# Designed miniproteins, single chains, continued (3), part 83

Each design is a single chain, and the fold is of that chain. pLDDT is the mean over its residues in the fold that is shown.

## One batch from the design tools (miniprotein)

Design m10884
Fold by ESMFold2-Fast:
Structure m10884 (fold): chain A 102 residues (1-102)
Amino acid sequence: EVDEIADFYVDMAKALVNSPSPQARINAAYFAGMAASLGKEKEAQEILLKLLDDPDPEVRVAAIRAATYIKLSEEQLKKLKEMTKDPDPEVRKAAEEAIKAN
């Protein structure tokens, strides 16, 4: 039951991660975060790493926040530290909060 729900979140995240809509990609980050919280950490990490490089700052914020629900990899921690220098102030704030939470 829980695994079926986790797979649903992974499938939704995969369907939306390449959408031309920033809102759909924000939703992909949330679904990836939910999947990670239910044990699909590897699949969620791959999706979130891609969204951390998104051209839209709101998508990057969503990806950072979703990443706080999983144990961050060394690669994710390095990326979050770089994102504390992001041109967008909300992205910088989210990255600083995520590093402190981990």
Scores: mean pLDDT 83

Design m10885
Fold by ESMFold2-Fast:
Structure m10885 (fold): chain A 59 residues (1-59)
Amino acid sequence: NIKKIADIMAQQGKELGVPQSLIDKLKQAKTPEEIGDVLSQLPEDKRQQIVTKAQKAVE
């Protein structure tokens, strides 16, 4: 479920100090493309941490 993944990523991003504006965009994301667009605006290290933690959390 894309909405659940986006919500988990938003939570992890908040813990890593991602700006609230990008967190809000993640929460509103309805497609993988929208999630990818927000993640592309983050530094690679933070993006990788968010993706890894979200993947582990949905298992």
Scores: mean pLDDT 78

Design m10886
Fold by ESMFold2-Fast:
Structure m10886 (fold): chain A 114 residues (1-114)
Amino acid sequence: GMKEQIKKAAKELIEASKKGDSKKAEKAAKEVIKLANETNDLETLKEGAKLMREAYKIGLKKGDAESALYAAEAEVAVQEKILSLQKNPSLEEQIELGMAHLRLGVASLMVKKK
């Protein structure tokens, strides 16, 4: 189902980040964004966001700023979808989107400095 597809794409992004394969990371991140826009399941989206944060941290540890950027872009898209599915998002959910934008900004600056 959709949960299995998002987990597969997220795992492909994590593996690409571990290998420093920024092209594969971009492809996997775009697939996560596509699948996130096709689901209305909050649990699946929140699990996807956690895996995107893991991929981001791995990219940073490996010095692969481009893979970290793609993971951060995918997390922002997932967090925006989480908020869009709720009439009254919690403060915690709003903070998570803000933190995702911060991670995106950091990775963007790191890519520009290379």
Scores: mean pLDDT 88

Design m10887
Fold by ESMFold2-Fast:
Structure m10887 (fold): chain A 70 residues (1-70)
Amino acid sequence: SELTELADEARRVAKEAEEAGDFQTAEELRRVAHLLELVAQSTGISDESREAAVRRAREAIERAKRRLEE
């Protein structure tokens, strides 16, 4: 699912951040991955709430990628 794919991407980027010595960004992305996994496993979450979680995750991943390119 999209949530699982984003969680996997967040974990990959977190590993890259950690290997670059950016432990704060790595921790932020691990938290994002964990929240996406919880949303994916939860029942009764609205479509609007799922879409909001996806949007925030994409924003966090893109910010992290930008930091790692510097």
Scores: mean pLDDT 83

Design m10888
Fold by ESMFold2-Fast:
Structure m10888 (fold): chain A 80 residues (1-80)
Amino acid sequence: SMMMEEIKEMIEEIKERMRKKDIEGLLELYEKFAEKVREFYEENADDPELIAELTKLVNEVETEIQKFVLENLEEVEEVA
């Protein structure tokens, strides 16, 4: 699925923005990522294998984002 590849590419961009501590860019990308994930769930609701694959990827990146936010609270509070 092209949308799955786009989501995987967005995850790598999220990780890169976290490495650079680009908080503003991370927040902008996360908003787009959340929208793409929602669209994918709606489009592929009848495909449990794709839903399971996406859910695993989303949970993994959300865990990394949560850890990053907790480690960088002061910077996140200034831009949020």
Scores: mean pLDDT 82

Design m10889
Fold by ESMFold2-Fast:
Structure m10889 (fold): chain A 70 residues (1-70)
Amino acid sequence: MVDEALKKMYEGDPNAVKDLREIAKKLREQGKDILAAMVEEWAREYERGRTDKAVSAGTAEAIRKIGDEI
């Protein structure tokens, strides 16, 4: 779930990256390649320790909207 992925990101859980990559995979399966690329980039920024960028209010809102489409 998107809310679970966001919670894991906030808590610094390494499984947050796995959850984001699963979201990106589902988007690619639906042909939403641009949205999938955005989610993959957020996962990479999180792995780099750029949590402020990955967990910004705009990023969280985008992830929730994407979750509603899956």
Scores: mean pLDDT 68

Design m10890
Fold by ESMFold2-Fast:
Structure m10890 (fold): chain A 86 residues (1-86)
Amino acid sequence: MMAELQKAQDRLAKNTLKLVKIRREADPSNKKLVETLEKATDSIKKAVKLLSEALRTGDRAKLKQAEAEIKKAEKLIAEAEKLLAA
């Protein structure tokens, strides 16, 4: 479990940095990009809460839920990068 928690923390940190970078470059008038960034931010916030609970309780189900939210954020960040490049 600790190795899985560490991987989840690393993925969360990398995706948070990407989100911050995209947000700095994003035009606020690009509604689709802004909506995508908001959804990615929400998934990251959920992942943080679930990962913190998994760390505190040792609950594997919460770790799996956190990993699912991280994966969702990764897809949204990739979509945001494409929208930014367009």
Scores: mean pLDDT 84

Design m10891
Fold by ESMFold2-Fast:
Formats: sequence, C-alpha cells, structure tokens
Structure m10891 (fold): chain A 65 residues (1-65)
Amino acid sequence: MEEKEELKYKASFRFLSAGVAAKVEVVDGEIVITLKEDSPAAREAVKEIEEEAKKKGIKLKVFLE
C-alpha cells in the first residue's frame, strides 16, 4: 500500500513538473491516471510511470478525458 502511495505522489509530481493536467488516484489497490490532455509531454510522462509501475508489480490504468 505504501509503495502505491509513493508512486502516486511521484506520478503527480512528474505531471506537475511537465505542466501536464492529470489526476492521479489509488482506487481498489490500483493506480488510476486520468489525463485531461493528450500531448507528447503527457505521453512521455505516462510511459515513464508505466515502466516504473511494471518494475514494482503495481497495476496501473490510464484514461483520457
């Protein structure tokens, strides 16, 4: 649970630092990312977060509004 919260925080900071509008939540033991925009910066940030989640065995879902 703590590792998921750490990744949530890291993901939120990564999007904020890239100027990408996104919402990051932990829902039913999974990390849920809701992108409010579709940009190259958003896609790069998602890719980095997905790779880290995969290494840690954390389930990740990504949605676009």
Scores: mean pLDDT 81

Design m10892
Fold by ESMFold2-Fast:
Structure m10892 (fold): chain A 75 residues (1-75)
Amino acid sequence: SAREELEALLRANSTDQAELDRALAWLEANPALAPLMVEAYRLYEEARRNGVEEVQEKHRELIERIERELRALAA
């Protein structure tokens, strides 16, 4: 699942156990955002390797999706 993929990414990239524990607790509280966060990590890595211009359109679409999910959670 996207949550499991994001958890694996956090564990692989975290050097502070306390920060990792807080991030995992946040994911448990907000599981609906996990797929969007995984996509954000992938776009960040793509931008880092290939340049920001290659992902600008996907980045805009992702921001719109995150904003939509945040509005839904607030309702």
Scores: mean pLDDT 66

Design m10893
Fold by ESMFold2-Fast:
Structure m10893 (fold): chain A 89 residues (1-89)
Amino acid sequence: MTAEEVEEGLKELEKIINEYKNDPEKEKRELARNALKQLRLYEAFRDTWASLSGEEGREKLEELLRETIEELLKEGIMTEEEAEAELAR
């Protein structure tokens, strides 16, 4: 994945968030919440993905994922069920 592809992905997620965050349909608001969750995870990994290799890269990724999930839980962007599913990987 190139930096350009990452930026395009971030813009698409941001568009979904802005389009659906205030939608009268709950399902569309859930799409916005999931897009925001993905945007936060994308941004967290963007600066470290190039350094991910071997055991050290795996350990760093696991730490970053844990910290990001804790932040998303605290902010109500991710549910406890979703966090448990991600951490069980």
Scores: mean pLDDT 71

Design m10894
Fold by ESMFold2-Fast:
Structure m10894 (fold): chain A 68 residues (1-68)
Amino acid sequence: SSMRDLVKFVSELDDILTKLENGEITPQEAKEEVDKLVQEMKKKHPELTELLDALRDEYYSRIKKAEE
């Protein structure tokens, strides 16, 4: 289900931010993990590409803010 996959995807993106806040990964590693999840999700659900790009940009913004 696209909806279930999307919910799981957003949960995994939030987990990346939690790991970053806890110092478990670097900002660069967080960006790489976000890109990997977005790429996997686009391969599975290409119809969601615009939404997935918007979510990538949102989480990239949050990661950059944490880096500053």
Scores: mean pLDDT 86

Design m10895
Fold by ESMFold2-Fast:
Structure m10895 (fold): chain A 77 residues (1-77)
Amino acid sequence: ELEELREEMKRELGRAGRVVERIRATGTPEQAARAERLALDGARRAVQSYQLGLKYGPEYARQGLEELRRVLAEIEA
């Protein structure tokens, strides 16, 4: 359901912000810049996929959310 996916996306976007903030506080400037770039790019793609999900079905939104989760896992690794 799109409403559930919206809630999950909001949670992952919030987590992305917290991860970037933590890396800015504890990492190097280069690590912080990388984390911010990857998180912003992932967030943009997730939002676009959610918009496609509204028009063509929830599978598109799910794919965007999964990709955002993958990007966040990569930043945290």
Scores: mean pLDDT 79

Design m10896
Fold by ESMFold2-Fast:
Structure m10896 (fold): chain A 83 residues (1-83)
Amino acid sequence: SLQEATEHINKAIEALRQGDLEEAERHLELAEEHRRKYLEQLSETISDSDYHRLKVSSDTAMSLIRIGLEFAVEKGLTHTLVP
């Protein structure tokens, strides 16, 4: 579900704050799985155009999070995510 995807994104951010990059990647993969399942269910309920718009937005958000994780790993900046 979308809520479960969001929970896993939050857990990935928490793992990044702790410097646990392996745990962060694990949670991002789980978030993608729940997001995919949600989008499949949604495609049967809403219009094709609305579905496509939401899917693109969701795909973009996940891509940005993944890019952010890769950048943090490359630059060793995970500790800067702690307030």
Scores: mean pLDDT 71

Design m10897
Fold by ESMFold2-Fast:
Structure m10897 (fold): chain A 71 residues (1-71)
Amino acid sequence: SVREGGIRSAEALKKAAETIPDEAAAQAVKDAADEFAAVAETLDLSDPASVAELEAKAREAEATAAEALAL
């Protein structure tokens, strides 16, 4: 399911954050992953706004991870 997939992706991102040597950057990735997981858990597939919020949080987590890895 999309919800389960989102939660698994967030868990994988938090695990990947453990490999980031900058502690502040690692924490930012973990925080973004936690926000993504929270939105995934409350996802309403019948509401386009809920789906858009999940996509926005997934993009935010991806951007945060990319920025951390560029350090």
Scores: mean pLDDT 80

Design m10898
Fold by ESMFold2-Fast:
Structure m10898 (fold): chain A 88 residues (1-88)
Amino acid sequence: LSPAERSRLVAQRVGHRIAAIGDQIEAERSPDPATRAVAEQSRRLHLLRAEMLDRQIAGEPIPQAQLDEIAALQAAVDAHPSWSLTLV
């Protein structure tokens, strides 16, 4: 990883962690069970993406099981078209 690439990954990791905090608040506070469920799935997805970025920064391989879990959670969140998922 170049220094510039490492800095970009660090910024993306921070973004995912902040998004996960927002999703946790929504999951705890929302009176709508459907909204709570989507917020919980989105929170898990953001935390897994942050963990993936930590592994990339460390030069570690990303486990296939983690990639599969990210894909499954992404599909679940994408089923709710009004839910905005990611910082790129």
Scores: mean pLDDT 79

Design m10899
Fold by ESMFold2-Fast:
Structure m10899 (fold): chain A 80 residues (1-80)
Amino acid sequence: SLVAEARKALAQGRLDEAEALYREELARLERELGPDHPEVADALEALGEVYKAKGDMERAFELYVEAGMRRLVAAVEKVL
């Protein structure tokens, strides 16, 4: 699983590898489930953790906000 490999890379400090693996997983999830699916938001949060580990707090914050917005869109679509 790309997620399992990405988590291992992140835990071992292989940040560039973790970023690449989470980006591949994000692209796969968007293709298979659509951009507003909750699992896509989970992948965005995971990518945010990678940027946080890199010390790029601005990119991490942007990714966390995007994940939250996509979750909100998915929740609104269920009540409309």
Scores: mean pLDDT 83

Design m10900
Fold by ESMFold2-Fast:
Structure m10900 (fold): chain A 82 residues (1-82)
Amino acid sequence: SAMAKKEKAEKEKVLKDAKEKLKSIKNEGIVLNLSEDTVKERLQKVVDEAVAKQPELKPEFEELRDKVLKEYLEERKKLEEL
């Protein structure tokens, strides 16, 4: 339906915004040498704000959080080896 198409567009917009914010937190975590717990807390805040806008996408936001956290940990380890 036409409504389903609009819903998909809003979903993609909120996911894109969340991805950008999560990526920004990862980059700040690397630059500022933040602890894993601090990065987790900041990532969770982004997820909570995104879930407030699109509650049905909670699993997708949490999956994005987990992916970004994994990338943060891997990037940090690589930088420690260089």
Scores: mean pLDDT 83

Design m10901
Fold by ESMFold2-Fast:
Structure m10901 (fold): chain A 87 residues (1-87)
Amino acid sequence: MSDMEKVYELLKEVIEKFKDELPENVYEMLKKKLEETDINNIEDLKKTAEEIFTAILSYTKNEEKKKEAEEMGKKIAELLEKAEKEK
């Protein structure tokens, strides 16, 4: 699996994991944004990741879940940086 495919799957996992922390309209918006993202375009994937984590961190009030979101965000950022350097 490519690093970009791993990022896409992790973003999907993050949205589902934090679904209960998000307003329904925000959850639907993020899910649609990810579905519309071109996984072969690293700039689109980076923008989508930034929007997803900005929303999740803004709405998540539970400290443990917020820490999990930050850790997942770091892993995704690292994979995106690796993919960008390899292309």
Scores: mean pLDDT 81

Design m10902
Fold by ESMFold2-Fast:
Structure m10902 (fold): chain A 104 residues (1-104)
Amino acid sequence: MAEEEKRKIREEIDKKVQEILDKDIAELEKAGAPERVLELARLVAELQRVRLLLEAGLMDPDAALARVRALAAEMVALDPSLRATVDRILAEFEALVAARLAAE
């Protein structure tokens, strides 16, 4: 496998996710959002990063699932009203991981 190619794809994913996060944070700060909402935006960006890395084959499925579960717990700790939404996201991600593992 070409390590150079993997690095470039990872850097492109990181850049795209960071650009979206920076824009979201700037808009939230202008709206006077509390720090809790800014932290939720960062956790959502990390979920998106993990998903893109998993889809690109750049992250181990088990490691991706463990990371998403940790992020889900942090989101619920910041906003307990998100539990049902987070549980749905986890179920969808678990299904994606199971499909990837079944595909060799």
Scores: mean pLDDT 81

Design m10903
Fold by ESMFold2-Fast:
Structure m10903 (fold): chain A 67 residues (1-67)
Amino acid sequence: DPFDRDVLAALGEIYHALAKLMLERGEPLDEVIETYEKAAELYEQAGDTELASQVRKEAENLRKEKE
């Protein structure tokens, strides 16, 4: 159902925006990374592989910065 994919994509956008906001506010990196990963999962489920890859890279970069 295309509608289900649209809902998943919208949720992905919400989590992606939340992750960026959390990062800007200096929230704990573990929580920020988890939120980015949730956004990427939602984009992947929606079939937005390009956005999922982008968001996963953002999460990976933050994990590297943690050390």
Scores: mean pLDDT 82

Design m10904
Fold by ESMFold2-Fast:
Structure m10904 (fold): chain A 63 residues (1-63)
Amino acid sequence: MKEEKLKEAKETLRLQARGAGLSQAEIDDLLATMDAAYKANNGDVGAAMRATGAALAALLAAK
């Protein structure tokens, strides 16, 4: 269940980041951030999503 939610969150992030015009390197960094946050928070997908959401917002603000 939680691992499936992480996969879904990664797919959503990848789609949103591509739609926003981010490079593959930026998308890879966001996915790495999500994986790191998920591991650091003992499988908390919500914490992983918050971490990647903040990183995505920072990348978009840098335009």
Scores: mean pLDDT 79

Design m10905
Fold by ESMFold2-Fast:
Structure m10905 (fold): chain A 87 residues (1-87)
Amino acid sequence: MKLSEEELNIELADAMFRMRVAVLLLEIKNEKRKISEEEFIKEVERIAAEVAEANGLNYTFKSPIKVTLEDGIVKDVEADVEFEPKK
């Protein structure tokens, strides 16, 4: 089985998005950086936009981004992003 170029771009975009968000969470946790929920959501949205543009795709969040805070520090995020071809 071989993915089409478009299917490959979508899978790469999803992988890149997940990786970048995971790195951001690790950096925040390691630095004990106090960032607001709103600021973190904007950063996640920026990552999605940058990944989509880099791969020639559009993006949509299928649900609101949910952020989990522990002692004022972002611990986890639930972000359901869908990448799709530009029309």
Scores: mean pLDDT 81

Design m10906
Fold by ESMFold2-Fast:
Structure m10906 (fold): chain A 90 residues (1-90)
Amino acid sequence: MSLTEIKREGIRGAFGIGAEAAELALTHSLEEARRAAEERARELGEEVRRRALEAGLSEEEAERLGEETERLSLAMARLGIAAAELEKEA
C-alpha cells in the first residue's frame, strides 16, 4: 500500500465517520453520536498509523498521519452533528 493510498483511505474513513455521526445525532442522541465518533476516530487513526508503519514510514511520520486522520475524523463528526442539529430545527 502506497502513502497516497493510506491517505486516501484515511480521508474516506473520516468522511464516513462524519456521515455516521450525523445519522446517530438524528436517530439517537448527541451524546451517543459524539461517543461513537470519538471511538471510531481513534480506531481509524490507529489503523492509519499501523498501515503507515507497515508501508515503511518512520514512527514519527506514522504517528503524525494517525493524529491528523483522527483530527480530521473528529472535525467531520462535528460538522455532521451540526448539520443534524440544523435539520431538527427545520
Scores: mean pLDDT 85

Design m10907
Fold by ESMFold2-Fast:
Structure m10907 (fold): chain A 94 residues (1-94)
Amino acid sequence: AKEEVEKLTELLLEAILAILRGDLEAAEAAIAEARELLAKSSLSPAVKARIEAAIRALEEAIELARKYGDSATTQIIGLALRAIGELIDAELLA
């Protein structure tokens, strides 16, 4: 349980760093791996919901980066911080 949350957190932090570097393909790859791991996990529904919320925030950040680039930087940072908050909640619930 805790090890699964730690691995998911590692993948989603990698996605955040990729988004901030402008490497949206690497970010999407990390999110895809996280979604596959989440689907195969034995985590509780509450923990899964928090990780799913983090993934959705990062998917929105990627869409904003693709559509608006640098003009969306503040919104992208806000979504990344939201994702980090959801991952902290997932860790505390696990």
Scores: mean pLDDT 87

Design m10908
Fold by ESMFold2-Fast:
Structure m10908 (fold): chain A 62 residues (1-62)
Amino acid sequence: RGREAGEELRALLAQGLTPEEAAAAVEARFGAPSEEQKKILKEIADKLIEIGDEFEAELKAA
């Protein structure tokens, strides 16, 4: 179910790797995501962008 791949990606990002480096390392270790996993990741990314825009608006208002 890609839980290990998601945890590894999160850990690498927390260590200060760029998103590209973290994604490449996860793909090298766990393989490329399936078409279903890509669809779910896109939905999550779209929601994170929305949340990020709201958070940035609050930070700029402060």
Scores: mean pLDDT 65

Design m10909
Fold by ESMFold2-Fast:
Order: structure tokens, then sequence, then C-alpha cells
Structure m10909 (fold): chain A 61 residues (1-61)
């Protein structure tokens, strides 16, 4: 699958959008600096909040 983009005013909104769109238990994220990281959906909100992200690219795993 091609990379998808999630943007929102908060980490909570971004996490909800990714979770709603992704059928699996994990996603691969691409951060604005080009770093790629695999994250479990359960950890997604905490990860995005810690990184201060308002936009991220992701692919379903």
Amino acid sequence: ADWQTASGPSAEEIAKRIIARSPGDRVLLRLPDGTEVEVAKEDLYAFLEAQGLREVQYVDL
C-alpha cells in the first residue's frame, strides 16, 4: 500500500484517524525528518503526543 497522510490539531485526532483507517494492530510511521518507526495502535497516541506531531505519514502493517 502507498503511504497515507494523517493531519490534525492534536495527537488524539491524528491517532483516531490512523486507527479508524488501519485494519491491523500495528502501523509504520514516517516522521517529518524521514525517520520510519513501527508503532502498535495501543501506543500510537502516546508516541504522537511525545513527538509533538501534527502531521505524519503511515502505512498499514
Scores: mean pLDDT 81

Design m10910
Fold by ESMFold2-Fast:
Structure m10910 (fold): chain A 90 residues (1-90)
Amino acid sequence: SAQEVVLEAIRKAWEAALEWLRKHRPDLVPFAEELRERLLKELPKLSAMEASDLFLEELEKLLEHLSPEEAEELKKVIIDAATEVFEKAL
């Protein structure tokens, strides 16, 4: 279903974000893991649109701790990971 694809994209996007943070901003890994736990707990209760909205809300909290350059690089990593999930679902 479209919902299952969106939820998988969110999971893979956060995995990619955590891998990037471990290499570039290890100080933010515990914070990002806390945000991930909150996301994973709520995702099964949400529609695809609501899940996307919550993902963007939690991502914004993480991005506030990054420089503009770091934020752009992380957003690219997230987009690439999500795109791969959508392409495999076609």
Scores: mean pLDDT 85

Design m10911
Fold by ESMFold2-Fast:
Structure m10911 (fold): chain A 91 residues (1-91)
Amino acid sequence: SEIEELAKKFEETKDPREKAALTYKIVELARKEGADQSGVDGAIAEAAGLLLGEEFTKEIVQAKQAGDTEKTAALLEEAEKKLKEEYKKLE
């Protein structure tokens, strides 16, 4: 499957930015296959830490724990946009 091929590339790369970029495509495909939003959000938050630093992931987690739904959604949208931009560089 395409997800299995991307997961193999994720394991083979040592570049955290490439791992983050590959995570974008993996979560895009996972959504199409019916993955739950919580799992997708978690993957995006972790990948954002690889690309933008662990403080960004921490901010997402803190907003979610505080029940700040609007801030959590905005941070996840920003993270996914930046992951998409990194993935475009791999094309």
Scores: mean pLDDT 84

Design m10912
Fold by ESMFold2-Fast:
Structure m10912 (fold): chain A 54 residues (1-54)
Amino acid sequence: VSPETRAAIRAEIAGLIRAGRGDEFDARALAEKYGVSVATVSRLLTETVREVVG
C-alpha cells in the first residue's frame, strides 16, 4: 500500500473518531474505496485508534 493511500485511510478513520462517528466505520467500504484488503484497513484502524486516543 502506498504511503499516500495509508495516510488517506488513517485520516478518514481519525476524522470519524474525532467527530464521534466511529459507528459509521466500515472496513469493507474503505477497502473497496482505496483498493486495499480489509486486513490492511483493520491494521490501519488499530494504528489510528492508538494514535488518536493515546
Scores: mean pLDDT 78

Design m10913
Fold by ESMFold2-Fast:
Structure m10913 (fold): chain A 94 residues (1-94)
Amino acid sequence: SDEEQIEKAKKAHENLLKYVEEQKKKAETLSPGEAARLLASTAALVEQAIRDYEEEKKTASEKVAELLEEIIEEYRKILEELKRQLARTKAEAE
């Protein structure tokens, strides 16, 4: 059902947000080189989640598609922040 898809998407979204914040905090405790690798890996995971949700949105109902678009927009903002942190960290690693 739409309600089950929405609930599943919300839980997955909350889990990914927690994971990203944990990786960002962990990166602050690592050497710049290790932090850059962790942030790059985390950014790649967020980029994959955006691609997966964009594909799911193509076959979703309008109600589910609206939620997925909101999640995608939030992930794009998170990705920009991760890329900015990565750029700063890479500069320190050199």
Scores: mean pLDDT 87

Design m10914
Fold by ESMFold2-Fast:
Structure m10914 (fold): chain A 65 residues (1-65)
Amino acid sequence: SLVEQLLEAIKNGDTETAKKLLDEYLASLPTEVQRRVALHDFLRYAREQGNEELAAYLEERLASL
């Protein structure tokens, strides 16, 4: 699944792949509320995995919503 691929990219530190998969996943979500929830969930996961570059990117994306 797209979510499984995204989580794998985050865990592996593949930030560029994670960003692309994130954009695809967010585009599949019908509401801004669902997109915001997804961004918060992925931000938590990125921090847990120590992916600080992606965490900063996700924080910027949340601020831009």
Scores: mean pLDDT 86

Design m10915
Fold by ESMFold2-Fast:
Parts: sequence; C-alpha cells; structure tokens
Structure m10915 (fold): chain A 80 residues (1-80)
Amino acid sequence: TKEGEKYLALGKEYYKQKKYEQAAKYFSAAADIFEREKDWLGASEAWNNLAKAYLQLKKIKEAQEAFDKSVEAQRKHLAL
C-alpha cells in the first residue's frame, strides 16, 4: 500500500514535469504493486495515469490497454 502510493506520487511528479517516459515507468510499477496487494482502487488510478502518459508519448495502443486495465480494476473494486 505505502510503496504503491509512493510510486504513484513519483509518477505524478514526473508527469507534471512532462517527463512522460519516467512517469509511465513509475505508474506501471505502482499498478503492479496495487494489483499484487488487491488494492483495486489504487490499481485503477495507476493504470489510468499510465494511459495518460502513453497518450502523451503517442503510444495509442499501449494507452488503450492501460485504460482497459483501469476499467477492469474499477470493476473489481466495485465487486468488493
């Protein structure tokens, strides 16, 4: 939980600085941590932020896949 939040915050900071490659790296790491912890709300936020970073990098297919993962995590959160 705390580690996932830390990586999410680092990703947001790099995104704010328009360092989208670094942002994507930290958002991906945060999403993996939240998924492992079954923190579906955290995972959904991390995947959504990863998708936004990929859109800035013009990686449209990867952004779509990250958005799909964000939606799936949100569904798992609502099922709990």
Scores: mean pLDDT 88

Design m10916
Fold by ESMFold2-Fast:
Structure m10916 (fold): chain A 78 residues (1-78)
Amino acid sequence: ADEEFEKLVKEINEAMNKTDNQELKDLAQKTVIKAYELYLQGKKDEAIRYLKRTVEAAKDGNLEELQKIYEEVEKLLK
């Protein structure tokens, strides 16, 4: 779980290093932080699933999908 989480965060960071879109970078970083909060709450499978979706959205430069992911993660933390 920890190794998979770290690997996905690395993949997100690599995708963010390839873009100049600051809004996408900021949202991806906030999403990673929220996914880590889910992970710490014991919702590890959900955290990994959302990180995988974040990797794909980051690679595609898909700001709309990343915003949806962020909102879904926030709702799970409540």
Scores: mean pLDDT 84

Design m10917
Fold by ESMFold2-Fast:
Structure m10917 (fold): chain A 71 residues (1-71)
Amino acid sequence: MVLEDVRIIYTPSTQLPRRVADAALDLTREYGIQNVTNRMIAERAGVSQTTVTRLMKEVRKESLEGYQRLL
């Protein structure tokens, strides 16, 4: 059930998604390997593994999540 869809007007995620994305990109370049883990991203970004996992799931589901939660 939808709680509030303020994301269309305002995106409150300013630092966390950017930090995680930057950390993932830097790790991919530095590691040079396909085996970049959520743990490594969390350590580089200075956030918890739970936060990284949650953000990755939210991003992947956003195309359907918006429809399911809004409607």
Scores: mean pLDDT 59

Design m10918
Fold by ESMFold2-Fast:
Structure m10918 (fold): chain A 110 residues (1-110)
Amino acid sequence: SKVDAVKKFLEENKVPRDSLMALLLTVKTLLEKNLPLTEENVSKIFNEELEKLAKGEVPSLEEIANLIVEGIEKFGKEKFVKLGKEVLKLLGLEDLIEPFVKMIEEIVKE
């Protein structure tokens, strides 16, 4: 299931739910506002989203899976994945790129 793909990514890579949600919200914001892909923009948006999430309830696995599906449907899989990879690289999280791509591929399998 899509939820199981998200859970596996988080558990195998020891990533907090807030961190993955902040990453996805950063990708979404960059795509929706057509902002330049710079380290400054990525870091600012990521940290602002992470701070907001830290003050609220922990996002559910379903909310994270739904955000991925909505992003893929709205922007296309290739564009969403490409930007997600570039954001991870700019955040110094290159080790998460391959697990991230695998999670997206598992979510789109039907």
Scores: mean pLDDT 88

